# Designed miniproteins, single chains, continued (2): the designs that were tried, part 36

Each design is a single chain, and the fold is of that chain. pLDDT is the mean over its residues in the fold that is shown.

## One batch from the design tools (miniprotein)

Design m5220
Fold by ESMFold2-Fast:
Structure m5220 (fold): chain A 68 residues (1-68)
Amino acid sequence: SMDELIDYLFDKYDKDGDGTLTAEEFREVLRELGFELSDAQVEEYVSKNGDGTLTREQFIEIVRKLAS
């Protein structure tokens, strides 16, 4: 399913195993899922945590919104 693919890609790109994706990793996952976002849009999403990363829950929410 889409959710299983999303979880797989998050785990694949979470290189440090810390439960977050960097802006670069998030951009790569979106590319694999067929979504095109500008660098500015990616940075807007990852800046919400203040450290330039996305949690798994934030990532799932964003991808579900893009897939709608």
Scores: mean pLDDT 76

Design m5221
Fold by ESMFold2-Fast:
Structure m5221 (fold): chain A 98 residues (1-98)
Amino acid sequence: MTVEDALEGARGTVELAQKQLAKATSVGQVNGAVGNGLLSINHARAAGVPEEEVYRLLSELYEATAVALERLAKQGLADPSTAERYRELAREYRRLAE
C-alpha cells in the first residue's frame, strides 16, 4: 500500500466514524466507531504516513468522540470523565498536528 493510499483510506474511515459518532445512541456504538477509526489510523502510521497527518486524524476522531460522549453523558448514558479524557486527547493531538 502506498503512503497516499493509506492516508486516503484513513481519512475515509475517520469521516465514516465521525458520521457514526454524530448519531451514536450508546457507549457501545461510540466504542465501535472509535475502534474502527483507530485501527485505520494505526494502519496508516505503519504504512509511513507522516506523524503530522496522523495527529490531525487522531485529533478529528477524538473531537467527534468527545462530542458524542458529552451528548450521551447529558442523557445519563455515559461517564462524563470519559468524555473529558477524549476532549483532552483531541486538544493535545490538535496542538501536535500544527
Scores: mean pLDDT 88

Design m5222
Fold by ESMFold2-Fast:
Order: structure tokens, then sequence, then C-alpha cells
Structure m5222 (fold): chain A 66 residues (1-66)
């Protein structure tokens, strides 16, 4: 939800729009068979969006609590 993107953005210093794009890209990567796990998808999406691996890992950890 948009509220979840706001929460992740606040914790990571990213805009909610950037967080939403990351999750949309991660879902696409899984659908296209380019990632086999949610973690792999989020890390690859983060790399495509120019985010640090540390930031992408943090987003994944927060997402497990949602």
Amino acid sequence: SDEDYEKIGKETGLSPETVKRLFELAKRLVVEGKASTGREAILKAGEELGLSRETAEKIYEISKQL
C-alpha cells in the first residue's frame, strides 16, 4: 500500500515513489524469471534503480514485517 511505501521511505531516506518503483520492478523480475526469490528480486531491482546493496537489504528486511 502507499502507506507501506511511506514507512519504508522514512526508514531508508527514499521517496515513497522510489520504493513503489522498486517493488513494481521486483515483481516484474520474478514474473520474467529473472529472480527466483523475493530477496533476489529486491536486490536486483535496487541495483537497477541505483540504490546501494545495504539500502536494498534494509528494504527487504522491513518488507518481511509488512
Scores: mean pLDDT 84

Design m5223
Fold by ESMFold2-Fast:
Structure m5223 (fold): chain A 60 residues (1-60)
Amino acid sequence: SMMDKKSAILAELYGRLRRELDRLREKLRDKSKEDQFFEEMRLAVRFGDEAVKRLKELES
């Protein structure tokens, strides 16, 4: 179903986001909490944009 396809896409993106967050947190461990926060927010925005794009492609 369409909902199953959406769920699969979101599960894939959550898995990738978690892995990229883990790598980012290790990379930034010696940076300020402010720098860590803004880099994590930039990553979240990128994944949000990809989710919107991929979900819209299913509706066309």
Scores: mean pLDDT 86

Design m5224
Fold by ESMFold2-Fast:
Structure m5224 (fold): chain A 72 residues (1-72)
Amino acid sequence: REALAEGLRRVADTLARHAPDEFGDLADLLRKVADRVLTSDDPYMPEMARITLGVVVAVGAGPIIEPELREI
């Protein structure tokens, strides 16, 4: 959980630095998902986090966040 949340925050920070105009809202969403992974008892939160990362890749941000994905 901690490693996944840290990975999501790293991805969010990378998106905000490289493409804030395109992915700033997505970076904010990733930070909220990371917080929910740490604070929620919902067993679906890790799956939701993985789905959110999949959406980031699907919208074309894959090359920007590829190094961070290797750490998750």
Scores: mean pLDDT 69

Design m5225
Fold by ESMFold2-Fast:
Structure m5225 (fold): chain A 91 residues (1-91)
Amino acid sequence: STYTIEEIPSILPKIKEGLLSKDPEVRKKALITLGQILAILQTEPEEKVKPLIPLLEELKPALEKALKDKDPFVRELAKEVLKGYEEFLKK
């Protein structure tokens, strides 16, 4: 299913919770979902995206923690997602 931009503000806090989950499968799902959201935001106009920037910035500490995760697949997903996250915020 494709997320709409109107849904994203309610999804981002849930992604933060997922990234902090004790279950590595939940952390992987959170990273995959964040990657999908970043791809959607790349196609949206700036006026729709700018209100979401503070919510995205709240995710940075959890993403950086995921780079050091015990699960190697979480670490690899976190590297890819963080690249997309940083490229997105540089625009």
Scores: mean pLDDT 83

Design m5226
Fold by ESMFold2-Fast:
Structure m5226 (fold): chain A 84 residues (1-84)
Amino acid sequence: SDDDIRKEIGKLSDEEFDEALKKSGVTQEDLLSIGLNNKEQLKDAIINGTLDSLIRHVVRDPKARSRLLTLKENVEKIAKEKLS
């Protein structure tokens, strides 16, 4: 379920989250564009579903949108693999 995936995302190590972040190519400028200051706030936004709203309503650059969506997908894939 979505709740199980979000719970597993919350259990990701800093190393696992950093790897997903690197693969997505998300930049500090991308974070600032959606009002986030650090990776901890970004992880919380993914867990609570806020990231989807921020991408939809705040992000203007389609490349930044693509990077943020790729991050979400990468993090969800890692969580799903741990649940398998």
Scores: mean pLDDT 82

Design m5227
Fold by ESMFold2-Fast:
Formats: structure tokens, sequence, C-alpha cells
Structure m5227 (fold): chain A 60 residues (1-60)
């Protein structure tokens, strides 16, 4: 399966604690993905977008 990076999709019905834990995990994974020298620039950009969306979602 071709995935652009860590999934940023959060399903409705999760508790606030579960949502925060998932977003924090996605942020950590995306930061590691951006720093991975084995990935293409396109893949790194996908991780950057996922990171920004996850951080905005967590901050909002």
Amino acid sequence: MKIYGPSITVLPGETPEQVRARLEALIAAAEEGIKNPGLTEDEKENYRVALEVARRRLAA
C-alpha cells in the first residue's frame, strides 16, 4: 500500500486522551521521517505536511 506518511486521520468517538496520544505519536514519527536520509524529498514533504497538520490539530 502506498502511504504518503503517518496517518493523520482521527476517527470520531475517541477520548481526548486517546486523541492526544495518537497525535503525539504521529508528530514523533513524522519528525523522524523528515530526518531519514533514505527517503526522497517528496516523502519528506509528506511527513512535513502530516507533522504540521497533527501539531495544528493538537494545538487547536
Scores: mean pLDDT 69

Design m5228
Fold by ESMFold2-Fast:
Structure m5228 (fold): chain A 77 residues (1-77)
Amino acid sequence: MEKLREYANGDPILLAAIQAAVDAINAGKSKEEALREGMKVAQDLADKAGLTPQEREALLRVARQTIEAVIDEKLKE
């Protein structure tokens, strides 16, 4: 939990997306499935938050990089 907060840099959308990806890995899903689950949550929440196209693109870019890093670390353990 605390480590996920560091990756999310306090952003609640990033935290939710990371949590979804970690939950998918814990459920036995592949890295590709976990990345899809996390990115789906990030996209859905960004759309609901009423972000501008520029803010949405920036958030999704950070979300993808952060989710991939978290999944890679989780799979090493």
Scores: mean pLDDT 77

Design m5229
Fold by ESMFold2-Fast:
Structure m5229 (fold): chain A 63 residues (1-63)
Amino acid sequence: SEAEEERNKLSEEIQKKIEEAKKKGLKEIKFEVELTSEDNVKVKFTLTIKDGEVEGEFKEIEE
């Protein structure tokens, strides 16, 4: 499904950012990702990459 393809692309981007951060010796990077679910629900993720590990905070955006 399209949602699965978008999720897979985001996972790949996140993994690439983790690898680049490790190569550059960055300890911590924070970024926000917004996804739209199949039910048209907007979901916001705040992702923190620290020491090559991903820590995420899930926030559901409802009207």
Scores: mean pLDDT 64

Design m5230
Fold by ESMFold2-Fast:
Structure m5230 (fold): chain A 73 residues (1-73)
Amino acid sequence: MELPEEALDEMIEALAEKNPRTEEEMTEVLKPLLKKLLLENFTEEQIQKLLEYFKEKSPELAEVAKEVLEKRK
């Protein structure tokens, strides 16, 4: 899955500005940005594929993808 360059830049900028020191803090900074990205820029099919990817990598990010899918029903 490819992320739009603008979305990736926004995430990097937020991480640099907030300077999270723990995985939990990093996840909290990224959650709202990921939710906005998925809701505004991704199709339902693309979000489903991201959910499958996140299930194995980050359960917290998988929950965000699941929430966006639920809201689009």
Scores: mean pLDDT 69

Design m5231
Fold by ESMFold2-Fast:
Formats: C-alpha cells, sequence, structure tokens
Structure m5231 (fold): chain A 86 residues (1-86)
C-alpha cells in the first residue's frame, strides 16, 4: 500500500540520517534519535522476515552506539538500509 511504502521510505531516511550523523562525528544523541524514529516506522509495517531482520539490525546498531562502538553501529545500519531497499 502507499502507506506501507511511505513508512518504509521514512525508516530508510531515518537510518540514512543516523548513519550520516555517525560519519560526520555528531553527538551520539543525533544517531540514536534517527534509529528510534526508524524503529517507530518499521514497527508499524506488517511483520515480514525482512522487516523483522531490519528491526533486529537497527536495535543492535542502537546498542553498539550506546557502547561507543560506532564502527559496528555503522555496519549494522548499512545492512538494515540495504535490506529495506530490496
Amino acid sequence: SAMEQELREEAIRSLEGALKAIEEGMPSEFALRGIEEALEHLKQLPETPEIKEAIELAERAKEYLKKGDNESAKELLKRAIELLKK
């Protein structure tokens, strides 16, 4: 549906914003907010294997970011973005 496509596109934009915030050395709060916004949109989508995996990757990226492991967080965000663009 158009609403499902919009939610997916909003999630992608929020994850890409989080990735950019990490890459630009912004305070972790900016990337964390982007991940949380993406999770809010993803959780409104139907439970498919791809959406469940994207949520898992985003949650794990959030945990690595909270631990200061920016490189692991970036890799998980990239994987989530790639999965959602399929």
Scores: mean pLDDT 89

Design m5232
Fold by ESMFold2-Fast:
Structure m5232 (fold): chain A 103 residues (1-103)
Amino acid sequence: MEKEEEAERLREKAVELAEEGLRLAEEGKYKEAVEKYLEALELLAEAARLLGDEKLSEVTVKSLERAKKRARELAEQGKYKEAILELEIAIAMALMALEVAKL
């Protein structure tokens, strides 16, 4: 289905952004890393909305929104490493949920 192809494209873009975020974190650019991970989560939330199980999509999207909010709060406090960990866990869980939704 077209929605599955679009969701896969969003997933691939999110993975690229997460890899860029990891590179930035390894360089000590934690603020920029958080920004890349937040963008990756936004794309994963969009992919989850496209894949069409209302209950799974709602749970996934709400989980990602909570992770984004928590990561922003941590970043505002200067806790960038904690924010990155929160975002990395959320990205991994979202990728797993999308894989299950795809079969």
Scores: mean pLDDT 80

Design m5233
Fold by ESMFold2-Fast:
Structure m5233 (fold): chain A 87 residues (1-87)
Amino acid sequence: MSLSEQIDLVFETAAKINAAKSVEEVKELAKELFETLSPYLSEEERKQVEKLLEKLEKAKSLDEAKRYAADMVDILLQSLNKQAKEA
């Protein structure tokens, strides 16, 4: 997957998360995004995202779930922007 395809996937998934109507939908979208991008992340970045996914699993409201998913998206975008700068 190209860097531009990875960035597009993050933005597409973030839009779907913002439109999500249930905690389960947010969890599914976040997990799918992480599984797809995991091979492109550093060990430290994977660990940070895994911690956010654990918090997302325990989320009791849609708003809380969307906040953890947004934090995950921010980490992923920072990682991809760093890769773009180093290329």
Scores: mean pLDDT 84

Design m5234
Fold by ESMFold2-Fast:
Structure m5234 (fold): chain A 64 residues (1-64)
Amino acid sequence: MPAAVRELLALSKDHPELLALVMQLMRSGREEELAELLERALAHAKAGDFAAAVRTLQEALSRL
């Protein structure tokens, strides 16, 4: 599991929409293919911009 996914899971405990998207992406098994989008989502979440993190993960899922 990429480090970015683990950090996003930790940050998403209080953000159920973000948690749901991270879990859905993990179920796809394509986290490594979407690594750049995961790193962007993590950067937004670490900055406190959870809306941007959600949008970035929705873009990642739309590629599946």
Scores: mean pLDDT 77

Design m5235
Fold by ESMFold2-Fast:
Structure m5235 (fold): chain A 74 residues (1-74)
Amino acid sequence: SQQEVLAELRKLKDETLKRLDAAKTQEEIDQIVADFFNRVQALLDSHTLSPEDLAEVDALVQEVTDHALAKLAA
């Protein structure tokens, strides 16, 4: 269901942010981000989401991207 997909994406976002906080190198950050995007794409390819749900996915992706960029800038 769409609710199950969104719950999985939210969980993936939370786990990715924790992994980014623990990362020590640019290589680790790049790998964590790549894994996140691959998993997001796999979920989107397997499910049809509403425009509202896609907007939430975009927000989750932006949060991960912003966090990774902030980590790299530090």
Scores: mean pLDDT 85

Design m5236
Fold by ESMFold2-Fast:
Structure m5236 (fold): chain A 98 residues (1-98)
Amino acid sequence: SPPPLSAEEQEKRAKVKELLDKLIEDTVKVAEELIEKGDKKLIEKLEEYLKLAREAVAEDGLDLEEAERRAKAAAAIEISKEGQEIFKEYVEEGEKLA
């Protein structure tokens, strides 16, 4: 088990986790829309991140579905202006919690 955290640290970690979950959800939606439109640049970048995601499943014990969601999020953030704007907004909110 990890060492016990203070109540304040636990609350901050819960808020950061909520922001990360929303960031992934919103950026996954961007990736899925671009895939549906046949965006070749996003699809190529997604294939690169899916290769890394398979390694994360094998080495870090990450769930395959979660690894695929992270790959989609990463591809959208790197390739799309919308994904970059979402990432910036969530980074700014996370900085307020630090």
Scores: mean pLDDT 80

Design m5237
Fold by ESMFold2-Fast:
Structure m5237 (fold): chain A 61 residues (1-61)
Amino acid sequence: GPSREDLLTIARMLARSRDVERAREFARYLDMEEEFEAFIEAVRNGDVERAVELVRRHLER
């Protein structure tokens, strides 16, 4: 599967492009539960820093 660095890069690209549909697919792939809605909102808003932070925190659990 993709590395941690690849996953953080995907989160950054999704937020920069505001690609909410791919962000939903990505969040489901990562099994983001409690952070799901916050991540989708960060992507919708183009909040790159927040989107990357949410994915990093999820992966560090």
Scores: mean pLDDT 88

Design m5238
Fold by ESMFold2-Fast:
Structure m5238 (fold): chain A 63 residues (1-63)
Amino acid sequence: DLLDEFLASLGLSPARRAQLRALGLTAEKVARMSPSSLQALVGPDVPLERIEAAIAALRARLA
């Protein structure tokens, strides 16, 4: 599951990943988000650099 793998790569707990999935988050939606928008969603404890790298990796897998 690309979304769960992506969220796990950011260090999010299983409970937090379940919450984000319940909000309708998908791999395709995440791939189209800006790093700053995603940081606002996942929390400030995840550095922007890590989010940018993870989005780039996700986009490569979706291509």
Scores: mean pLDDT 81

Design m5239
Fold by ESMFold2-Fast:
Structure m5239 (fold): chain A 73 residues (1-73)
Amino acid sequence: AEELIEQGRQYYQQGDYDKALRLYSQAYRKALQDGDNLLAARALTNQAQVLDTAFGDRERALELRRQAAELYA
């Protein structure tokens, strides 16, 4: 799951936001399957950043950040 987050960051830096989102989504799902709530929260936070900064979707980004906060508990 962590490798997927690193790959997502690389695509984000290249400006390939769609691939970054897909990799973060895959990282989130795998982290949940592995019971790694902290890693799942990181994946959601990274997705939220892409949605906010690249797509201007602040509402969806805020929703994902709220979900990530719950996983930290």
Scores: mean pLDDT 83

Design m5240
Fold by ESMFold2-Fast:
Structure m5240 (fold): chain A 111 residues (1-111)
Amino acid sequence: MYESDNPVLQEALRYTADAIRVIGLIVDAELLLKNKASDSDIDKLKADVQALKAQTKDPRLKAILDTIEIALDKYKSDPELAKKLVELAKEALREGLSAEEIKKKVEEILA
């Protein structure tokens, strides 16, 4: 029968796809911080981050995406703070930090 979908498998595949997209956004953010980025480059990456936030249901991935968005918002006014936030997003994905741990670390960096 067509559409004999396993919902657990579909959720796992969707999470994996979203996680790969988050990795790409982190790499793009690191490259923008390493190189002299234009306003249009920052705005495009912000739009990509916001689009993925609207699509993902995982609270951990949402917290990582929120961290990247704040980093991009701070890029012009405080590039060192933006760099710290991107490094946190990268660490959070690599080390498997929870949404709550990510939020706490963001608040500590912003203080």
Scores: mean pLDDT 81

Design m5241
Fold by ESMFold2-Fast:
Structure m5241 (fold): chain A 72 residues (1-72)
Amino acid sequence: GAARDAALVEAVKAVNEAIKAAQDTSLSPEERQKKIDEALERLRTALRAHGASDEQIDAAVKNVREAAEEAA
């Protein structure tokens, strides 16, 4: 229902924030890593609220981290 739809929207926002932080050349490497880590924690929370398993959450976070590293 609406709560799961909201959780998916938050997950998408977290993914976009991680990629945006990785591409933000105005930030120091330390500041970029901190923002990426914060976005990935929001992604974990959103996916858990959506009902994803811990294994699914870990896989998704790994994939987004790899995508952020490729985008940088």
Scores: mean pLDDT 81

Design m5242
Fold by ESMFold2-Fast:
Formats: sequence, C-alpha cells, structure tokens
Structure m5242 (fold): chain A 67 residues (1-67)
Amino acid sequence: SEEVKELGKKVKEAIDKYGLTYEQFAKLAGVSVQTVKDIVEGKIEPSEETKKRIEDAIKQLEENAAL
C-alpha cells in the first residue's frame, strides 16, 4: 500500500516538475493514460512490469534534465 502511494507521488511530482501531461508521461512509460491516473490516485497495485516502466520513465526524465 505504501509503495503504491509512494510511486503515485513520484509520478505526480515528475509530471509537475517536467511540465508533462498524463498523456505524455503515459507515452514515455509505454502504459495507458488510465494506468497513470490510477497510479497517481493510488487506486491500483501495478504489476512489477508496469512499476518498472514507470520508474524507468522517471529516471529517463531525470537524466535528460541535465541539458
């Protein structure tokens, strides 16, 4: 439960920090927009694959911010 809430918070913070839409983040992570919304709201426990895709997307944004 805490992991889901923490992941959702990280996603929301990344979206806000990088000025993305949910649609743009979903495309970057390779997941549906609904999955992003559900994770941000803490409504679902994502699969290990989905969690990895989300974490990889956040890492990619952080690495690309060093312009």
Scores: mean pLDDT 80

Design m5243
Fold by ESMFold2-Fast:
Structure m5243 (fold): chain A 63 residues (1-63)
Amino acid sequence: VPTTVYMGTVKATLADGSVIYSEDVSARTREELEAKLAELGAKIKAENPEVVSLEFITTAITH
């Protein structure tokens, strides 16, 4: 039976055009990955009030 691992990172764009990437996170379920990305996105926004957009970049790897 193939096992799928979900991986993702948060990309934050600041008002001056600077980009911040979070650490890469992995999860066994998409729900768990979305929770981790939401937490990282909230942390980035709290630390960087000049963030104008957040993008969640996700992929799935099946073995």
Scores: mean pLDDT 81

Design m5244
Fold by ESMFold2-Fast:
Structure m5244 (fold): chain A 61 residues (1-61)
Amino acid sequence: SEADIHAAFREAIARARAGEPIDVIVEELREFLLSQGLPEDEVEEMVRGFRAYLERLRAEA
C-alpha cells in the first residue's frame, strides 16, 4: 500500500541516520518496492533518486 511504501522510506532514512550502510538500505528498499508490485523502471528511478538523497543527507550531517 501507499502507507507501507511511505513507512519503508521513513525507516530507510532512520537507518541511514543511524549509520547503516546506504548500499544495504537501498538494496532492501528495492526488493521491498518490487514486492509491492511497482514496475521495475519506476523502482530503479525511485531508488536512484533516494540513494542520492541519503548520500547528501549523510554528507550534511
Scores: mean pLDDT 84

Design m5245
Fold by ESMFold2-Fast:
Structure m5245 (fold): chain A 71 residues (1-71)
Amino acid sequence: SLKKLLEQLKKRRELGREIAEKLERALHEELLETAREEGWDVEAVEEALRRGDPELENELTARLLARRREE
């Protein structure tokens, strides 16, 4: 019973990691597209996102959400 539950949790964790990676990739693609639409330096934004700049990520996410609300 417990052993079977632990095996299912391991499988769910593996699937969760794949989903998280896919979502992170999709988010970064949307943020780069938002940077292009805002007229920002896309190459500089891509470099900053690779380094994990949380301020830039938050700013672009806010702009992305604002654009979706105006549609």
Scores: mean pLDDT 73

Design m5246
Fold by ESMFold2-Fast:
Structure m5246 (fold): chain A 114 residues (1-114)
Amino acid sequence: SPIEQETQNIIQVQIKSVKKVLDTAKKLKASQDIIDKLQSILDKLESSLFQSVPDAIDTLESVLDLLQEISLIAQNRLMKDPSDKVAREMLLLSGAQITSISTQIVILKKLLKK
């Protein structure tokens, strides 16, 4: 169906985007907690490629929770050290992903209600 195809396209775009964030985190030598959370996000998104649309939405919502945890870790680091460039970059990247995924969840929920 058109909604199933759109859901797959959204998930594939998010996988590509999160892979870039994970690569950036590894290059910057971000903390293991951040790297592990990004890997968990990627694994969840990849598993959602074969899910129903409602299950894929639930996966995207669980991914938002993990991104919010990364954002909180980065915010706490910046409160202790405002010059922490790694924390600043992780805050910017996680914030962008939160905005993107939140927007896509709203779109998918609207399409599902038709």
Scores: mean pLDDT 88

Design m5247
Fold by ESMFold2-Fast:
Structure m5247 (fold): chain A 77 residues (1-77)
Amino acid sequence: MTEEEFDKRIDAWFDAYDLDGDGTITREELEALYQKLGLTPEEAQAVADDTLARYDKDGDGTITREEFKEVIRELEK
């Protein structure tokens, strides 16, 4: 997958889970998305927790689109 294809795919997924249109994704939405990527519910929960710990700089329990892109890049490594 090219970087451009990756970003486009991430934007599409983020928009699908950003139901409020506020430009952020909740922990529960992250868990659902990770499961769509092939993680088990237990793995998705652990990765969502780690994601928020690393990228939720505002402490509001959500992450931005840019933070989400970094998370998925780490999962591909």
Scores: mean pLDDT 71

Design m5248
Fold by ESMFold2-Fast:
Structure m5248 (fold): chain A 82 residues (1-82)
Amino acid sequence: SLEEILRELEEMIAELEELIEESKDEKLVERARETLREAEEFREELLRNPETPLKERVRRLILIESRLTLLRMHHYILKKEE
């Protein structure tokens, strides 16, 4: 449902904000901010166009989730090495 997608997106936005706050790596923070902007833009588009096809909504959600996962992995590696 739209509500479930918005909830997942809001959770990802919160995780991105936490990652930006906790990371000391400038490049990671820059990429996290870019992903956050894309997530916020997607949230705005969903609120403006609730009729967006489910397949398109899920596709975009997966893309943002994938980027967040890579950022989390990168942050973990940096913390472990330094």
Scores: mean pLDDT 83

Design m5249
Fold by ESMFold2-Fast:
Structure m5249 (fold): chain A 79 residues (1-79)
Amino acid sequence: KRAEQLELQVELLEKLMASRKGTDEERKKTIEEARKKILEEFGGEGVYVYSDLVRAAQLGEEGKELIKKYREEIKKLKE
């Protein structure tokens, strides 16, 4: 459960960061898709998770650090 949530956060954050190199249209679609998936998984709390991911992706370096941290947590949960 928690590993799946972290995997989703990593996937969406990676997509958000990658979309920063694309067009504004692609970036907006990626942000909208990320919001939808996070709200679906986390419910009402997802609005905070979503905003944190978007902010981290916007800062770039912080987003990369978060991805690494989440991947390490996933490894520990799965072994």
Scores: mean pLDDT 76

Design m5250
Fold by ESMFold2-Fast:
Structure m5250 (fold): chain A 62 residues (1-62)
Amino acid sequence: EEEFEREVARALAEIWLAIAKKYGPDTPELRKAIDEGQAAVNDPDATIEELEAAAKRVLEAS
C-alpha cells in the first residue's frame, strides 16, 4: 500500500521533471529544483513527502 503510493508520487515527480526540463524557463531556480527533484526520484528510499515536495518545487519554479 505505502510502496504503491510512493511509486505513484515518484512517477508524478518524474513527469513534472520531464515537463520542466523540456518547457520550463532556463533559470537558476528551476535548474536547482530539477537537480534536487532528480536526486529525490533517483533515491529508492525517498519518502512520499520528499517526492511530493520535489514535484511542488519544480512546479513553483516553472
Scores: mean pLDDT 80

Design m5251
Fold by ESMFold2-Fast:
Order: C-alpha cells, then structure tokens, then sequence
Structure m5251 (fold): chain A 88 residues (1-88)
C-alpha cells in the first residue's frame, strides 16, 4: 500500500466523514491526522499518486510533494473530491 496525505481547509468533521466514506468503500484505509490532514493508505502505486498530484497541480487544485515515498497534497475542496474519486 502507498500513503497519500492531504492537507486541506476542510473541517475536521468533513475530513472524518470522508475517511469513513473511503473506509466503507473498502478501497482505502483513511484516518484524520490533526485538524486539517487526512492520511489515505491505498493500493494505488506511488507513480499513480504522483501523476494524480501533478494533474491536480496543473489544474490549480493542489500543491504536490513526494517525501520518502509518501505523496503530500495541499488541496482545496475540489482537489480533495478528485482524490476521493481516484482512490475509490
């Protein structure tokens, strides 16, 4: 599994609801870290997550960085939704 961490202005309650939705789908293990971060463990490859990050950055929906095999995204609401759709 590969780890993606999203930092967003979404509330903790909204991030917790997203984590529950992803966990219920069976496609990812997701949990909230602090007040504004969502960690997602997915079966998508590091290259697939990096490509997603590059696409979101090109669209102006996120800033993407890869550190030690983990993809980090600073994403707006639309960027977060695209990540959800991608990992489901």
Amino acid sequence: MTTLVIRSSLSREELEAIAEELNASGSADAYVVGDHQLAINTDKSLDQLRELGEQLAAAGLAEARVVSGVVYLDADRAGVQRVIDFVK
Scores: mean pLDDT 85

Design m5252
Fold by ESMFold2-Fast:
Structure m5252 (fold): chain A 75 residues (1-75)
Amino acid sequence: MEVEKLIKEADEYVKNGDYEKAAELYRQAALIYGKKGDFEKAVELINKAVELYRKAGKEDEGIRLAKQVMEEIEK
């Protein structure tokens, strides 16, 4: 399943300390869950992505991207 692959890849990037790449993959997974109507998982993954963007020194960008995902989920 596409979303499971994204989460698995994100977990590997976290393990390797590449927080920015991990955050991007969790953000993509959140959008997929949100489009499927699983808002609980989408919000969980968005929050995890924002935390990882913060660890990468990109907190403001992470917040902006999280808002963008929430807007796309509504459509």
Scores: mean pLDDT 82

Design m5253
Fold by ESMFold2-Fast:
Parts: structure tokens; sequence; C-alpha cells
Structure m5253 (fold): chain A 70 residues (1-70)
């Protein structure tokens, strides 16, 4: 159905966004020891924010997957 295709596209978009955020966190964590204390503090806040976004995306992915499997 058109609705199923729309949900599949949204699911794919969320999975890509999650992967990009996870990659950004991994890159920042790798670079973190080379930063000044001020930059480390900001980077840690950014990582916390991105982790919160990933959690919200994961919850939305689970809801969409349930709708598609129902």
Amino acid sequence: SAEAEKLKRELDRLKILKDLLEAAIAFTEKYLPNMSPERQAQAKKDIEYDKKLIKEIEEKIKELEKKLKS
C-alpha cells in the first residue's frame, strides 16, 4: 500500500540518520583526548545531545517497525 511504502521510506531515513549520528559520536570520542579542556567540555555536551537524539530515533524506528509487522 502507499502508506506502507511511506512508512518504509521514513524508516530508511531514520536508520541513515542514526548511523550518521553514531559515526559523528565515534569520531568526536576518538578526537576528544586531543582537545583543550574547554573544547572537551563542549564536545561532551554535544555527544550527550546526540545520544539523546539517537534514543528518540530508536524509539521511533521500533514504533514504525511494529506498524509494518502488524
Scores: mean pLDDT 88

Design m5254
Fold by ESMFold2-Fast:
Structure m5254 (fold): chain A 91 residues (1-91)
Amino acid sequence: MEEKKRAQEIIERNQKILEALDRLLETGELPGSEVPEEVAERLRELQREIEEAMKNSPEEEHEKIANEILEEFREELQKEIEEAQEILKRL
C-alpha cells in the first residue's frame, strides 16, 4: 500500500519536472516560485551540469554538449516514470 503512494509521487514529480523543462527550453528562463522547490532545484542542478560541461569543452561544442545533457536528463526522468508505473502494476 505505501509503495503505491511512493510510485504515484515519483510519476507526478517527474511529470512536473518535464513540464517545467519544456517551459525552460521555450522561454530560456528558470521557473520561479510558481513551481515546487523540488522541481526548481532539479532544473538548477541540470543548469549547473551543463555549465560545468561547457567549461571543459571548446566553444563550438557547447550547443552539442547542452543538447546531449538535456536528452539524457529527459530519458532518465521518463525511465523513472516507467519503472514507477511497473511497480503500480505489480501491486
Scores: mean pLDDT 78

Design m5255
Fold by ESMFold2-Fast:
Structure m5255 (fold): chain A 69 residues (1-69)
Amino acid sequence: SQNLAIAYSNRGAAHFKLGRYSLAIVDYDEALKIDPNNLDAAANHLAAAVEVAILKQQGKLSEEDRTVT
């Protein structure tokens, strides 16, 4: 089970590096469900959640209101 948590965390990290933050969150959630003390998964889950929140905020700014900052 510990090895499975590490595998999910590693796949999540790969998704994160590819900018697939929502997929990364899913994998980190599975890792934390198996091993709640996986600090790497917890830290990266938070980072991915922040990126998704930013992207959702950008998505709420309609395609007509794309301010590139």
Scores: mean pLDDT 75

